# Ledger of designs, part 43: designed miniproteins, single chains

Each design is a single chain, and the fold is of that chain. pLDDT is the mean over its residues in the fold that is shown.

## One batch from the design tools (miniprotein)

Design m1473
Fold by ESMFold2-Fast:
Structure m1473 (fold): chain A 85 residues (1-85)
Amino acid sequence: TIEKVKEIIDKFLEEVKKSLSAEQVRQFDIFVTTVKATLDSFKDLPNENQLKAIRLVVASFKKTADEETRKKVDDLLKEIEKVIE
């Protein structure tokens, strides 16, 4: 499950590289790196705890991201939730 989530993250990052600016891509890359680290840290915890941790990372990142990047982050979270749930 975690490996499938990481695959989704990697594919999504490649898609945003095509549409976002270099600076927006840099911000998004930091975000996905943090999400992957969170998944690795909580891999032995229940899916509910993993999702809660990821949602906190998303909420924190959205406070500093522009509107276009925030929409991409929300789209990625929705895809991750479908795999973990």
Scores: mean pLDDT 77

Design m1474
Fold by ESMFold2-Fast:
Structure m1474 (fold): chain A 71 residues (1-71)
Amino acid sequence: SEEYRLAVEVLEEVGKTHPEAARKMLERVRSRPDFEKMSLDEIIDAIYEAGTTPEEAEAASEAVKLLREKS
């Protein structure tokens, strides 16, 4: 149930290398009404869906890798 906190942490970490992509993706994921109730799989899907440009897709891949490693 706290997986959304980990999602925020990994997107902030990815923001060190992809600051604008990570910021925009975090805003998109957090704008979802069910974000805080999402399962790990739903959060992973939401992160990938938030990546709309090639740079954002790279940021999404890095965030998901970190999320899986920390979970």
Scores: mean pLDDT 82

Design m1475
Fold by ESMFold2-Fast:
Structure m1475 (fold): chain A 58 residues (1-58)
Amino acid sequence: SVVDLILELYRLLFPEPPRSREEALERARIAGEYVQKQLPELEVTEEHIERVAEEALA
């Protein structure tokens, strides 16, 4: 899924766990922007970013 792809890139770019929800969201947006630029055919939404941040915090 798009969420799994962004989450995989998130963990490659940011291998350490996020210190807060705010940091997780900021990092998820960075990873999501990268995926959107590299794979423009995929639509990255705010819901994808929020789900990635939630999974990174778990």
Scores: mean pLDDT 83

Design m1476
Fold by ESMFold2-Fast:
Structure m1476 (fold): chain A 59 residues (1-59)
Amino acid sequence: TQSYIDGLRSFLSTIDSSRSQDYISQLQNADQSTVSNIMIDVGNYYNNRGMVVSGQRLQ
């Protein structure tokens, strides 16, 4: 799961927005139990705004 989180943080850092910085901060401070909820929120936020979060982009 850590490599998955690291991939997501790398993806978020390429977006260059205040929201992506908020998500990066949350992931850096997240407990293992909250990670899945943060990842779902990230996916929903960007997908709803026309940016598809996929496995390739999270690598």
Scores: mean pLDDT 60

Design m1477
Fold by ESMFold2-Fast:
Structure m1477 (fold): chain A 105 residues (1-105)
Amino acid sequence: MVTREKLLEIKEGMKKHDEKAIKEALEIILDFYRGKIDPEFLPLVSELRTLILTDEKILNYILKDTKLALTYGLNEYTLSLVKLIPKDKLKAFIEREMAAHRALL
């Protein structure tokens, strides 16, 4: 059950750093790339992904939980490299990894 209203609800929950909303957003992003969600929702799914990249609290929450990071599409190798990347370059590295994931659409 994915509706525009549900995606907007999740987006607002993510802005408030609600852990449940963050977990629901990750599952929706994964289901979208697995072809389980209508391609017409790409703009809203992209907004959820942008929140993960631009909101430091959301990103740090995901990176601290290995299971959530793997759900988001960060493999164990990428997570091991994250520890070696300067904090100021970390966002650019993750954006690059996510762009590679987008190429699989």
Scores: mean pLDDT 68

Design m1478
Fold by ESMFold2-Fast:
Structure m1478 (fold): chain A 91 residues (1-91)
Amino acid sequence: DSRELMRQAGELYEKYRQTGNPQYNLEATVLLAEAHEGGEMTITFDKTGKKVTVRNADEVRKAIDEMKKIDPDEVVKELDFSDTTTEARLR
């Protein structure tokens, strides 16, 4: 149930906001990817500014693990589902 996964992700993002623990942000991002799995997604990381293209929740977990090897305080700034709005990036 994608609605329940999104609700759980929202609760984890709220815990991240209250505690500052990056683990809550990362777990929330994985749940969002799982809830909205269907096409390519772009993860934008906050500390490094790096962008990674992923196709599913398992690739999200992998990308997070790789970025945490670079910066252990890394969090996801944005998970972008905008393959339908690529035109918006031209400007």
Scores: mean pLDDT 74

Design m1479
Fold by ESMFold2-Fast:
Structure m1479 (fold): chain A 84 residues (1-84)
Amino acid sequence: MEELARKIVEKAKEIAEKLLDSPLPKEERVELALREAAREVLDPEQLERYEELVKAGFPVHVAIGAAILGWSLEEAKKLLAERA
């Protein structure tokens, strides 16, 4: 779990550096970098879960964390409801 999270963060940093010249705001560049890193680092099953969570309206960083932890869509929804 920790190694997978570390790989995503390191990959996101590499992608974010490439996006420095992008016309997008900093927050959008960070989100895009995390999204691309997730696609490259996550296993197919984890990536499918991540895409499902993003489609359900979860922030990219939350969707990545939930996918790595193996949380279902239902479990992730419960977490967001607690924080709302």
Scores: mean pLDDT 73

Design m1480
Fold by ESMFold2-Fast:
Structure m1480 (fold): chain A 77 residues (1-77)
Amino acid sequence: SREEVVEEAERVLAFAERHADELSVEQLKGLALDVIARAESVLGVTPEFEEYREKILAAESREEVLETLREFIEWLR
């Protein structure tokens, strides 16, 4: 369900934020892309999923990845 997807995404974000200094930009992108893919598999394909995926891939810092993931989760709610 959407609620379960949001809850899972929030847990991943919390983990990523706690371990941001220990994780590379590429590892954080991997976590964010997995969250997006999981949500898309449950909720179906919309243009917004591709927009968030592209934004994650274009991110140049850990902070940009985390901010984009927060935006994605807020959009899912």
Scores: mean pLDDT 85

Design m1481
Fold by ESMFold2-Fast:
Structure m1481 (fold): chain A 81 residues (1-81)
Amino acid sequence: SGSQRQVQALLDVMKEIGLAISQLDAGFISEQEMQQKVLEKIDEALKNGLRQEVADQLKEYVKNQDYGKALELAQQEILRL
């Protein structure tokens, strides 16, 4: 279903944020590389049926390095679907 695809896309974004935080903390990537990886995953999620308004807000949080709010928004959207 469309809802199931959107849930999976949001879970993939949340997983990428968690992985990127771990890689940043370990010194394997820069903050700029983390931001780029997460933005690319959000663009992939858009292709998989994520709503444009949600994707735009997620990108805004990521650009501001507000990963906590990005995770909260993704989780709230999953609970709504």
Scores: mean pLDDT 87

Design m1482
Fold by ESMFold2-Fast:
Structure m1482 (fold): chain A 96 residues (1-96)
Amino acid sequence: MEKVIEELEEIVKEFEETKDGDKAIARVEELIKEAEEKKREEELTLYKLFLGQLYLKMGDLDKAEEYGIDAAVKLGLSKREEVEAGIEKFREALKK
């Protein structure tokens, strides 16, 4: 867990300094692939949640929804329908 958080913090810092979202996404995707190969399901879920947050910051709401819903459901934070309803309200707010 601590190593995962440290790596994600470094990615956030670099993204905030460079504004290079593609580089940040590519780095998280590498971590996801490593976690899948090592079958580290808890770390994999955390990386997917973080990837969803990165897509949200970049304005890619479709990918943010895909990764965010799956991660939130797996973490037991909410039901799929509740997360989907929240995202729909957020999309409506952005149109106004």
Scores: mean pLDDT 68

Design m1483
Fold by ESMFold2-Fast:
Structure m1483 (fold): chain A 62 residues (1-62)
Amino acid sequence: EAPEVTGEVDEALLAWMEANRGKRAEGPVGELLIRLQKELGLPADGVADDATIGAVRRLLEQ
């Protein structure tokens, strides 16, 4: 469980997304996912989909 997502793309966000795969995020996490999806050119739906998870993983593994 990753209880703290502080509006940054980090390991806590990745852990949250893997725990909530395919679910639409609410509140600050949802806003963070939509912003990240827009920045990466993905559909901004706030869902922890495979494309968004893969993009976050790539950013953290560089």
Scores: mean pLDDT 73

Design m1484
Fold by ESMFold2-Fast:
Structure m1484 (fold): chain A 87 residues (1-87)
Amino acid sequence: SAAEREERLRRLIEEHRARVARALAGEELPAAELEELEALARAMEPALKELAPKMEELAATRTLSPEEREREVARALLEAMERAAAA
């Protein structure tokens, strides 16, 4: 049961990785996908709160292009969500 639950959580995170990455990259998403992202965001709120300071640091980083910076933010967020779901 625990292993099945973890696999399901991993799959849910993977299914939403592209949506989260698109939203963070500033892509326009359909309303239904935005609603799913909002629900996921609420579930992953602890991880999002932990990343808020890091997101500000990444936004201020001058060694990255704006697009690369957004990509790094998305990657960090997805990793934090995966960690939160595993915890």
Scores: mean pLDDT 65

Design m1485
Fold by ESMFold2-Fast:
Structure m1485 (fold): chain A 109 residues (1-109)
Amino acid sequence: SPDDIVQTLLDSLADSINRLEALAQQHRHDRELVQRLIFAGASLTTFIIHLSLASKQKDYDGLIASIQRLISQLSGEADYFQSQGDSESAAVLNDTISALQSALSQLQS
């Protein structure tokens, strides 16, 4: 059901936020890396609020568009982390992208 898709995505996003926070703590002396990790986590937190509201309103078209925008944003950030040699941060964002793509595929079915 759409509610099950949303709940699975919420759980995945919450895990991603926790992983990004742990990485920010590990890299606390690298200012640029920490700022990007914090901004990525903040983007996911904002999206969780939007996801919950869209689900309650049954605005699945709006949700699909928002998922597509977030995938594009996170892909750019994952490429940045990979370019800096931070494969761990890139992996968190790529896992998040995979969860978003899975939800997108199911919502469009």
Scores: mean pLDDT 88

Design m1486
Fold by ESMFold2-Fast:
Structure m1486 (fold): chain A 93 residues (1-93)
Amino acid sequence: SDKDLVDETVEYLRSLGLPDVANLMYELYQQGKSVLDTLETALQELQRRKKRLLDYLNTKELSDEARQKLLERIAAIDKAIDYLNEQISKLKS
């Protein structure tokens, strides 16, 4: 169901350390947004976050430790983006 898809996506995002995006999805769904609109909004937010992290990576002198942590955060966002793109594709088919 739509609710099950939202619940599963929210839990997956939380498991990746992205609770703010998970909360955004839940709030949009509670406001009566469609599951598709909710997923697309979360995808846009993740893409914005990735762009900011990549900009930070390219413009800052970082310690090896800080660089590794930033790359891990980017990897988590990429997993979330891939997951959301897969779900959106299934809904549009």
Scores: mean pLDDT 89

Design m1487
Fold by ESMFold2-Fast:
Structure m1487 (fold): chain A 80 residues (1-80)
Amino acid sequence: SAETSVYVSAYLRDKFLENGGVLDEATAQEIYDNPEKAKAELEKKAKEKGVSVDEYIKELESQSNELGRQAQARIRQRAE
């Protein structure tokens, strides 16, 4: 479902950020096989932070997009 896809993507972004911009294949595969774990983990973290799940997901999306943008800019600068 669209909801499931959003939670899986957000969970992977969370793990990517947590690990300093690296995501291992095993972590990705586990959550694709067990997408319900993504929703549960995100709900837990959102509650701990005192925000809604939707707000937390949007924050993760913004942070991971910015990190990716910065990484691409650095690669372009170093490649030549």
Scores: mean pLDDT 75

Design m1488
Fold by ESMFold2-Fast:
Structure m1488 (fold): chain A 66 residues (1-66)
Amino acid sequence: SRAELLAFIDGLAPQPSWRVPSTSKNPDIEAAAVHLANRFPDARLIPLPGAAEDGAQFLALLQSQL
């Protein structure tokens, strides 16, 4: 869910870069990507087309970067 994605992002430690899904039409992914950018304004966001189609895949993508 969107709330689950946002809560996960709130618990993340700073990193120099984050891989983020691009080209998604899912509003929960869009909201979570914006939230990640706002939480880590100094981090480089690396777009990864087609990397997530739903919130569970975006969560897995974030977890894979820890």
Scores: mean pLDDT 81

Design m1489
Fold by ESMFold2-Fast:
Structure m1489 (fold): chain A 80 residues (1-80)
Amino acid sequence: SAETEARRRQYEALLELIRNNKKRLEDAVATKSPAEIEQVRNEAITELTNAMKKLGLDEESSIQKYIDELVAEFKAKLAG
C-alpha cells in the first residue's frame, strides 16, 4: 500500500539521518569546542526524536543516551 511504502521511505530517511548526525557529532568533537559539541548534540537529539515520532516511536530518552554515548566514544577515540 502507499502508506507501507511511505513508512519504508521514512525508515530509510531515518537511517540516513542517523549516519549524517553521527558524522556531524564526530566532526564537532574533533573541534574540541564545548559550545559546538553542545549545539550539534542538541540538534541531533531534536532531529532524531522528531524522525522517530513520525514512525510512531517515542524514544527521546534512548536517543539522548545514544547520542551522549557517541560523543563519549568520539572523545575517547580522539584522546587515544
Scores: mean pLDDT 84

Design m1490
Fold by ESMFold2-Fast:
Structure m1490 (fold): chain A 94 residues (1-94)
Amino acid sequence: MSHQRGLDALRDYLQGLLDQGRSQGNPNLDLAQQYGDQMLQHYRDGDYSQASLYLGQMLSHLYGLDSPLVDPDRFNQVVQDLQNMSTLYSQALS
């Protein structure tokens, strides 16, 4: 059951990003949510490269064009943090 908490925490994180976009009046919320859904699917499949790409697309649309460039290193850090969360929940099962 602890591995499910990792997925729930990830969903909460993405929801937080969408809520931030809403507060900014972002016109791309529907598209950002679609990218977020794709990120979650690829993350569940263990395809972290595709998950990073979809997360990057989501962040680019939510932060807008004048966001400090969404750097791949920042995507990789976020993906790594999410992986660490999943690992911690898996360890809690032991």
Scores: mean pLDDT 64

Design m1491
Fold by ESMFold2-Fast:
Structure m1491 (fold): chain A 79 residues (1-79)
Amino acid sequence: SAEELIAEAERALARAEELLEEAEKLEKEGGDPAKVTGLRIAAIGDGLEAELLARKAEALGAHEAAAAILERLRELGLL
């Protein structure tokens, strides 16, 4: 269902946000650049999952919820 797809997209988006926050914190603390890069790559992967799920939900009529997820991905630099 569109509702299930939105819920899955929101979970993927939340994971992407957490990974980006962890990467930013690690970078500010002078942590390992390879770990920072790995976290950002993982966030891109979760962001792509969120985009695909949101677009599937949009096709099923969840236009407003899907638009909110896609806008948040743009704000995060993942879209």
Scores: mean pLDDT 91

Design m1492
Fold by ESMFold2-Fast:
Structure m1492 (fold): chain A 109 residues (1-109)
Amino acid sequence: ISKETFINALSQRFNIPKSTLEEAYNKGFNAATTPTFAEEIALGLEKAIPDIIIKLIENGAPSSIIETEVQNTRIITEELLNALLNYPDLSSSSVLTLAENLGYYDGVQ
């Protein structure tokens, strides 16, 4: 997913300034200066996490569980973004953590 698509969609949906989301993304991107072999393997294994979050939302899991999984995902698919845009209970802190995590993922790739 592109940085621009992600930031524009979440800024409009959750009323968070684009500059704030860009700062979170850049923080994550800058933290990803030298990925370890273990980190590269971990990111590969995490490919199923977006689909798990979508299923949690679809099955009406408690918001605390959804928020925890959202804050921990480093992989963001277009399908996950669409599910989150339609999810009413997502906190601003989770949205900012998602931006930072996407930045980190883009930085290690």
Scores: mean pLDDT 80

Design m1493
Fold by ESMFold2-Fast:
Structure m1493 (fold): chain A 83 residues (1-83)
Amino acid sequence: SAEEVREGLKKSVEAVKKKAESLPPEEAIKLIEEAIKQLEEALERAEEIAAEHPEIDAEALREALEEAKKELEEYKKEIEEKK
């Protein structure tokens, strides 16, 4: 379900942040950028799915993906400011 995807995304974001904490700033930024790119690709696919299958809760899925992306972007900015 979309709720299960949301929980999975939250755990994935936490794992990325935890790994980034153990890395030098430049490597942490690269890891976060790769994660953000994957979320952007997932967002495009979620919108496509919503267009073809309106019965799927694509709104909740998109919201979860957008929140995950925003959290990683904010974390990346914090690391870049300390770079």
Scores: mean pLDDT 77

Design m1494
Fold by ESMFold2-Fast:
Structure m1494 (fold): chain A 112 residues (1-112)
Amino acid sequence: MVDPARLELEVSAALARMYIAVLSLYNPELAEKARELERRTLERLLELGEEEEVARAAAAIAGGYFAAKASGNEKTAKAFEEAMRRAVEAGVISEESYRAAKEEVEEALKEY
């Protein structure tokens, strides 16, 4: 059976990438900041030893969370946060990687 938590993480990552792609049509500067956050988060998660596929999904969700939060879309931001929390609770992503992603988002929101 497919791990439901891993599937949810991958689906949430796809939605985050779609959200940023749509955002780039009307706010390209915010979309680029979200992509920069995704790149930095991915590098940090890979350094922490996460599997590449999981690291990419978590980094995409971090970018999507930032984009949604910065654009005032609280419902979408909450959905991305809950997906990450469930992934940690299910052991799909480590607590250390979750804290790293959260730190990257918090710093990006302060600079925005």
Scores: mean pLDDT 86

Design m1495
Fold by ESMFold2-Fast:
Structure m1495 (fold): chain A 100 residues (1-100)
Amino acid sequence: HMSLEELKEAGLKMIDDALKDLDTLESFYKKRIKNPEYLKKIKEVFDKAKQELESLREDILNAETVEEAERYRKKLMDVVAKTYKEVYDIISKEIEDEIA
C-alpha cells in the first residue's frame, strides 16, 4: 500500500511514460498508413488521449486522498487501454481496406 505522495509520483511518471509511448506509436503509424483518412482518424485518437492524460495529470496533482489518487491512476490505465484498442481497430480496418 503506497502513501498519497508515492501514488502521485507513480501516477505522474505513468502519464509521462504513456505520453512518450503514444508519441512513438503515432510516429510509427504516420509512416506506415497510406490512406490520409485513416491518418486523420489516428491523429484524432492520439490527440484526444493526450488531452485526457494531461487532464489526469492535473487531477493527480490536486488529489487530496489516497482513494482519489488510486481512482485517477485507474482512469489513466483505462485511457491508455481504450486508446490502444481504438488505434488497433482503425489499423485493422485500414489493413482490410488496403488488401481487399
Scores: mean pLDDT 84

Design m1496
Fold by ESMFold2-Fast:
Structure m1496 (fold): chain A 93 residues (1-93)
Amino acid sequence: SLSAGQQAAQAEGEELDAEAVGDEEALLALLLDRLRLSEAERAATSREELADLQMWIQQQGITFAQAGATLDFAQLRAMAAEARAIREQRAAE
């Protein structure tokens, strides 16, 4: 239901009865707007990367607007990748 279900939902787009599947595009647009990413950065950001960004920002206890104002996109991606690696290590146990 977690990583596998989310990845399947992103691949299929609408056939999986997962949480937020119907609202995912609206949520993605709002998150990208709050992060203040450029149009090119938005196009380069996968839905998986955006989910990792969301989780990392939530874990830090900061707002999306604050993250977008203080961190470059490359830094955000690096932090999200680190958070993902930690999550996958814990899930593998």
Scores: mean pLDDT 61

Design m1497
Fold by ESMFold2-Fast:
Structure m1497 (fold): chain A 97 residues (1-97)
Amino acid sequence: MLSDELKAQITEEINAALKSPALQAFLRWNRDELLEAIRNAKSREELAQIFRDLAVFIESFGDEEAAAHLRKLADLILSVPEEHLPQVKDLIVELLS
């Protein structure tokens, strides 16, 4: 199961990114599509890439701070053992719902 420390770190980066008005605007129109993409990710690399792509998009609206938090989240995802991928996906879906 996902460690309490990793769960706390993932939660912190998502909550920090969610303070972004640009990310909140994106989620207002694209939440269901993002959650579906997260659920369908087959590997840590695919899940991390979703957040790297989202970071590039958010950064294009001038929110470099939120983009940095999304990139840290992607790095955290890549550091998690592959067997914990379902737990990471469930946590991220819960936090973004």
Scores: mean pLDDT 87

Design m1498
Fold by ESMFold2-Fast:
Structure m1498 (fold): chain A 89 residues (1-89)
Amino acid sequence: MELFEKLLETSARIGEAIYNGDKEKLKESLRELLELAKLVGAEKSAAVFERLLEKVEKGEELSEEDIRELEEAVKELYEAIKKAKKLNL
């Protein structure tokens, strides 16, 4: 259950970071999501998290479209972790 717990905690932190405008916390949370996506082989999610992380690291604001892509990438990562758990990973 560690991967699911990390995803839920990191997703909550991202939501808080976006709500509070905390760019540093958003950057750290995106990095954690990227590592989780790489670990479970969620390639599409990893690409989205990497792109958004680069934007935040450059001091760019995330657009509404970026936030939608982030939500979709988190959903894909959730499904990937769910499948990995079924395989006892």
Scores: mean pLDDT 80

Design m1499
Fold by ESMFold2-Fast:
Structure m1499 (fold): chain A 62 residues (1-62)
Amino acid sequence: VCSEDEKAEAVDLLNQALEKCGDNEGLKTSVQGALDKLNADQIADCAAFLSDLKGLLSTACP
C-alpha cells in the first residue's frame, strides 16, 4: 500500500525512535508492531501512518 519511498521514510523514523528511546519498552513494542505491518504491507493509509509516527516521536521520543 505504501510506496517504496514512504516505506523508507517510515523505516528511518521507526529506527530513530528505537535508537533514541530503546529503554522505553512500551514504545519499543509499538515501533516493532509498526515495522511488522510495514514489512507485511498492511498499512492502509500511509499518510496517516507517517503523521502518527512523527507525532509519536515528538511526544514520546523527542
Scores: mean pLDDT 74

Design m1500
Fold by ESMFold2-Fast:
Structure m1500 (fold): chain A 76 residues (1-76)
Amino acid sequence: MEREIKEAMVIIGLSVLARHTENEELRRLLEEAIDAVAAGDYDKAIEYLRRALEVAPEEDRPLIQRAIAQLEELKA
């Protein structure tokens, strides 16, 4: 339950950002990260999120950084 709840929270946060972004590349990277989280592939999800940080506007970076930190904790 704890892992599943944390995964769901990450997916929800990234989904909200993906729906509201006007940046097609950011949306694609966030969607790829969501798919990787849902598949349990946290390393792949973190890779997509690090690439998303390179194109994300400043206001969106904290949410993406928090998601990376949460996925790193789920790996440990």
Scores: mean pLDDT 84

Design m1501
Fold by ESMFold2-Fast:
Structure m1501 (fold): chain A 70 residues (1-70)
Amino acid sequence: DKKEKLEEAEKFIKEQLEELEKYVKENPDAVFTGIDPETLEEVELNAEEVLKKAKEVAEKLLEKLKKYLE
């Protein structure tokens, strides 16, 4: 059932975002090092930037999953 899979995905994404928000609140000065997928260069993101990007990715993923139900 596509609806059941969407509900499980929404719950998982929500729980991961809540954990990340808690971590960012407890560690506001945290810096994350990763690789920019477009340039393949090492980039540093602060905790707020990581949370903002994670929310954008989650919203886009949820929109794609909802369209998949059509």
Scores: mean pLDDT 74

Design m1502
Fold by ESMFold2-Fast:
Structure m1502 (fold): chain A 83 residues (1-83)
Amino acid sequence: MEEEERIRFWRERLERFRESLDGLVAAWNSLEVKTPEQRETFIAGLERGLEELERLAEEAPEELREEIEELRERLERELASLR
């Protein structure tokens, strides 16, 4: 596979991940009432995201390592604020 196609594939994958994370956070922030059940669901979502990001980091090209690290830091920050 061409180098450019491989990098594009991974960037699109990371962009999809970022979109999903943004949606998850926006949905949580838009809740008028944040119940314990919703908080636990949000935490579980963030933890699943972190696990998925770790798998992506294992296989991702070096060019994308910085972007992956930024996403990991964001996920860990969100989790820390809820625990």
Scores: mean pLDDT 81

Design m1503
Fold by ESMFold2-Fast:
Order: sequence, then C-alpha cells, then structure tokens
Structure m1503 (fold): chain A 94 residues (1-94)
Amino acid sequence: MTVTITAEPTSSPMVKVTVTATAPDEAHDHYFIYVGRADQPLIPVALVEPSAATTTAVFEMPYSEKYIAQLVAASPTEVVAWGPTAEATATYLP
C-alpha cells in the first residue's frame, strides 16, 4: 500500500494537486483517498477498488505551504484503518 502526493503550480492563484494510491497486498473493503491542507479537515476525493492497481485523483487547491494525502480503509462495520499519509510542499511562490 502506497500513497503519494505532488503539488504543481498551473496558475498563480491555484495549485494543481495530484494524489496517487496503490491497492494494498491485504484484502480490505473499500479505500478512500483523502486530501487537504495540514490545518484543514481532509476531504474524500476518490474511491479505490481493492483490485485496482493504481488510482489517481487530480484537483486544484488554493496555494498552501503543505498538502496532505491519506489513504483510509473501510469495512462494512467501521473505518478499519487510517492508512499511510503523504505530504507535498508547493515550492513555487506565486
């Protein structure tokens, strides 16, 4: 199981954030990719099927010093695990 995140400037007011998650070796129910800024609640942006090799989500966010992505595993009864976290820093200063 792997999650990665990158932040790329595309326009001065906005940064393009790309997050990629890989399906785990263990069988779990559904996985959700959550993304946000360090001091903001993470929001779900994509659903990953356990059998999918890789899932990528791309979206635009206001400029921030740090972006966080987290993979969340869920079962029929509850959230099983808050998975690995990845961070990206926008190096471009608009």
Scores: mean pLDDT 66

Design m1504
Fold by ESMFold2-Fast:
Structure m1504 (fold): chain A 91 residues (1-91)
Amino acid sequence: SMVDEAARLIEEQARKLRERGPQMSQAVEQLEQGLEAMRRSVEDVGSALRAVTHVGQAAGLVEQVDPSLAPEMEEVLKKVKEAAEEVAKRF
């Protein structure tokens, strides 16, 4: 499903950012909260919006540390937004 794909992308991005060092810790924390929210969205539509908020916060934090990563963060955010829209259409 789109939710499962978005969740995998968030998890993979969090892993990559952890490898870049402690300066990414706040962004990783936001991605981890976004991952939990995206997984919960199949039972709670409100969690889909929380996932978008957390991944968006992570994208802003990453841009402050390393602007060269902004395009890949925007791609992750785009997939999370698409999954959230699909969840919303079912209600």
Scores: mean pLDDT 88

Design m1505
Fold by ESMFold2-Fast:
Structure m1505 (fold): chain A 68 residues (1-68)
Amino acid sequence: MEAFLEEVRRLQREAEERAREGRIVEAVVEAQTEVLRRMIELGEADAEAALARLQAQVAEIENNPLPP
């Protein structure tokens, strides 16, 4: 678990650096998806729900969620 969390933090830092100089949404989504996939492999039930929620949020952003 601890080694996994350190890897997650490293991936998040790399994604944040890419986002700062480029596309924030794409970098963050890719990093979060990688983290959640690894959590699913570890048998974390919450990770499957979190991944589904992330995918739903991405779809909502693509659909331009709410009027002003």
Scores: mean pLDDT 65

Design m1506
Fold by ESMFold2-Fast:
Structure m1506 (fold): chain A 76 residues (1-76)
Amino acid sequence: SMKEQVLAEAEALAQEAEARAQELIAQGKLKEAFLVDVEAAKRIYELLAPVASPELREQLEAYVAKLEEAEAELRA
């Protein structure tokens, strides 16, 4: 189903981001590792938001807003 496909894609993105972040952490690149996680979280949100309940969608939007604030602070 569409929902199963979206969940599988979100899981794949999360695993890919985790692997990349671990590589960056091993290199001492903590800021870059965090930015990889932030980008992955935003992409996962875009996939899940259309199929999420209104309550979950609000929680996801609030979470993404906090991630965007953290990203802006790291880039400052």
Scores: mean pLDDT 81

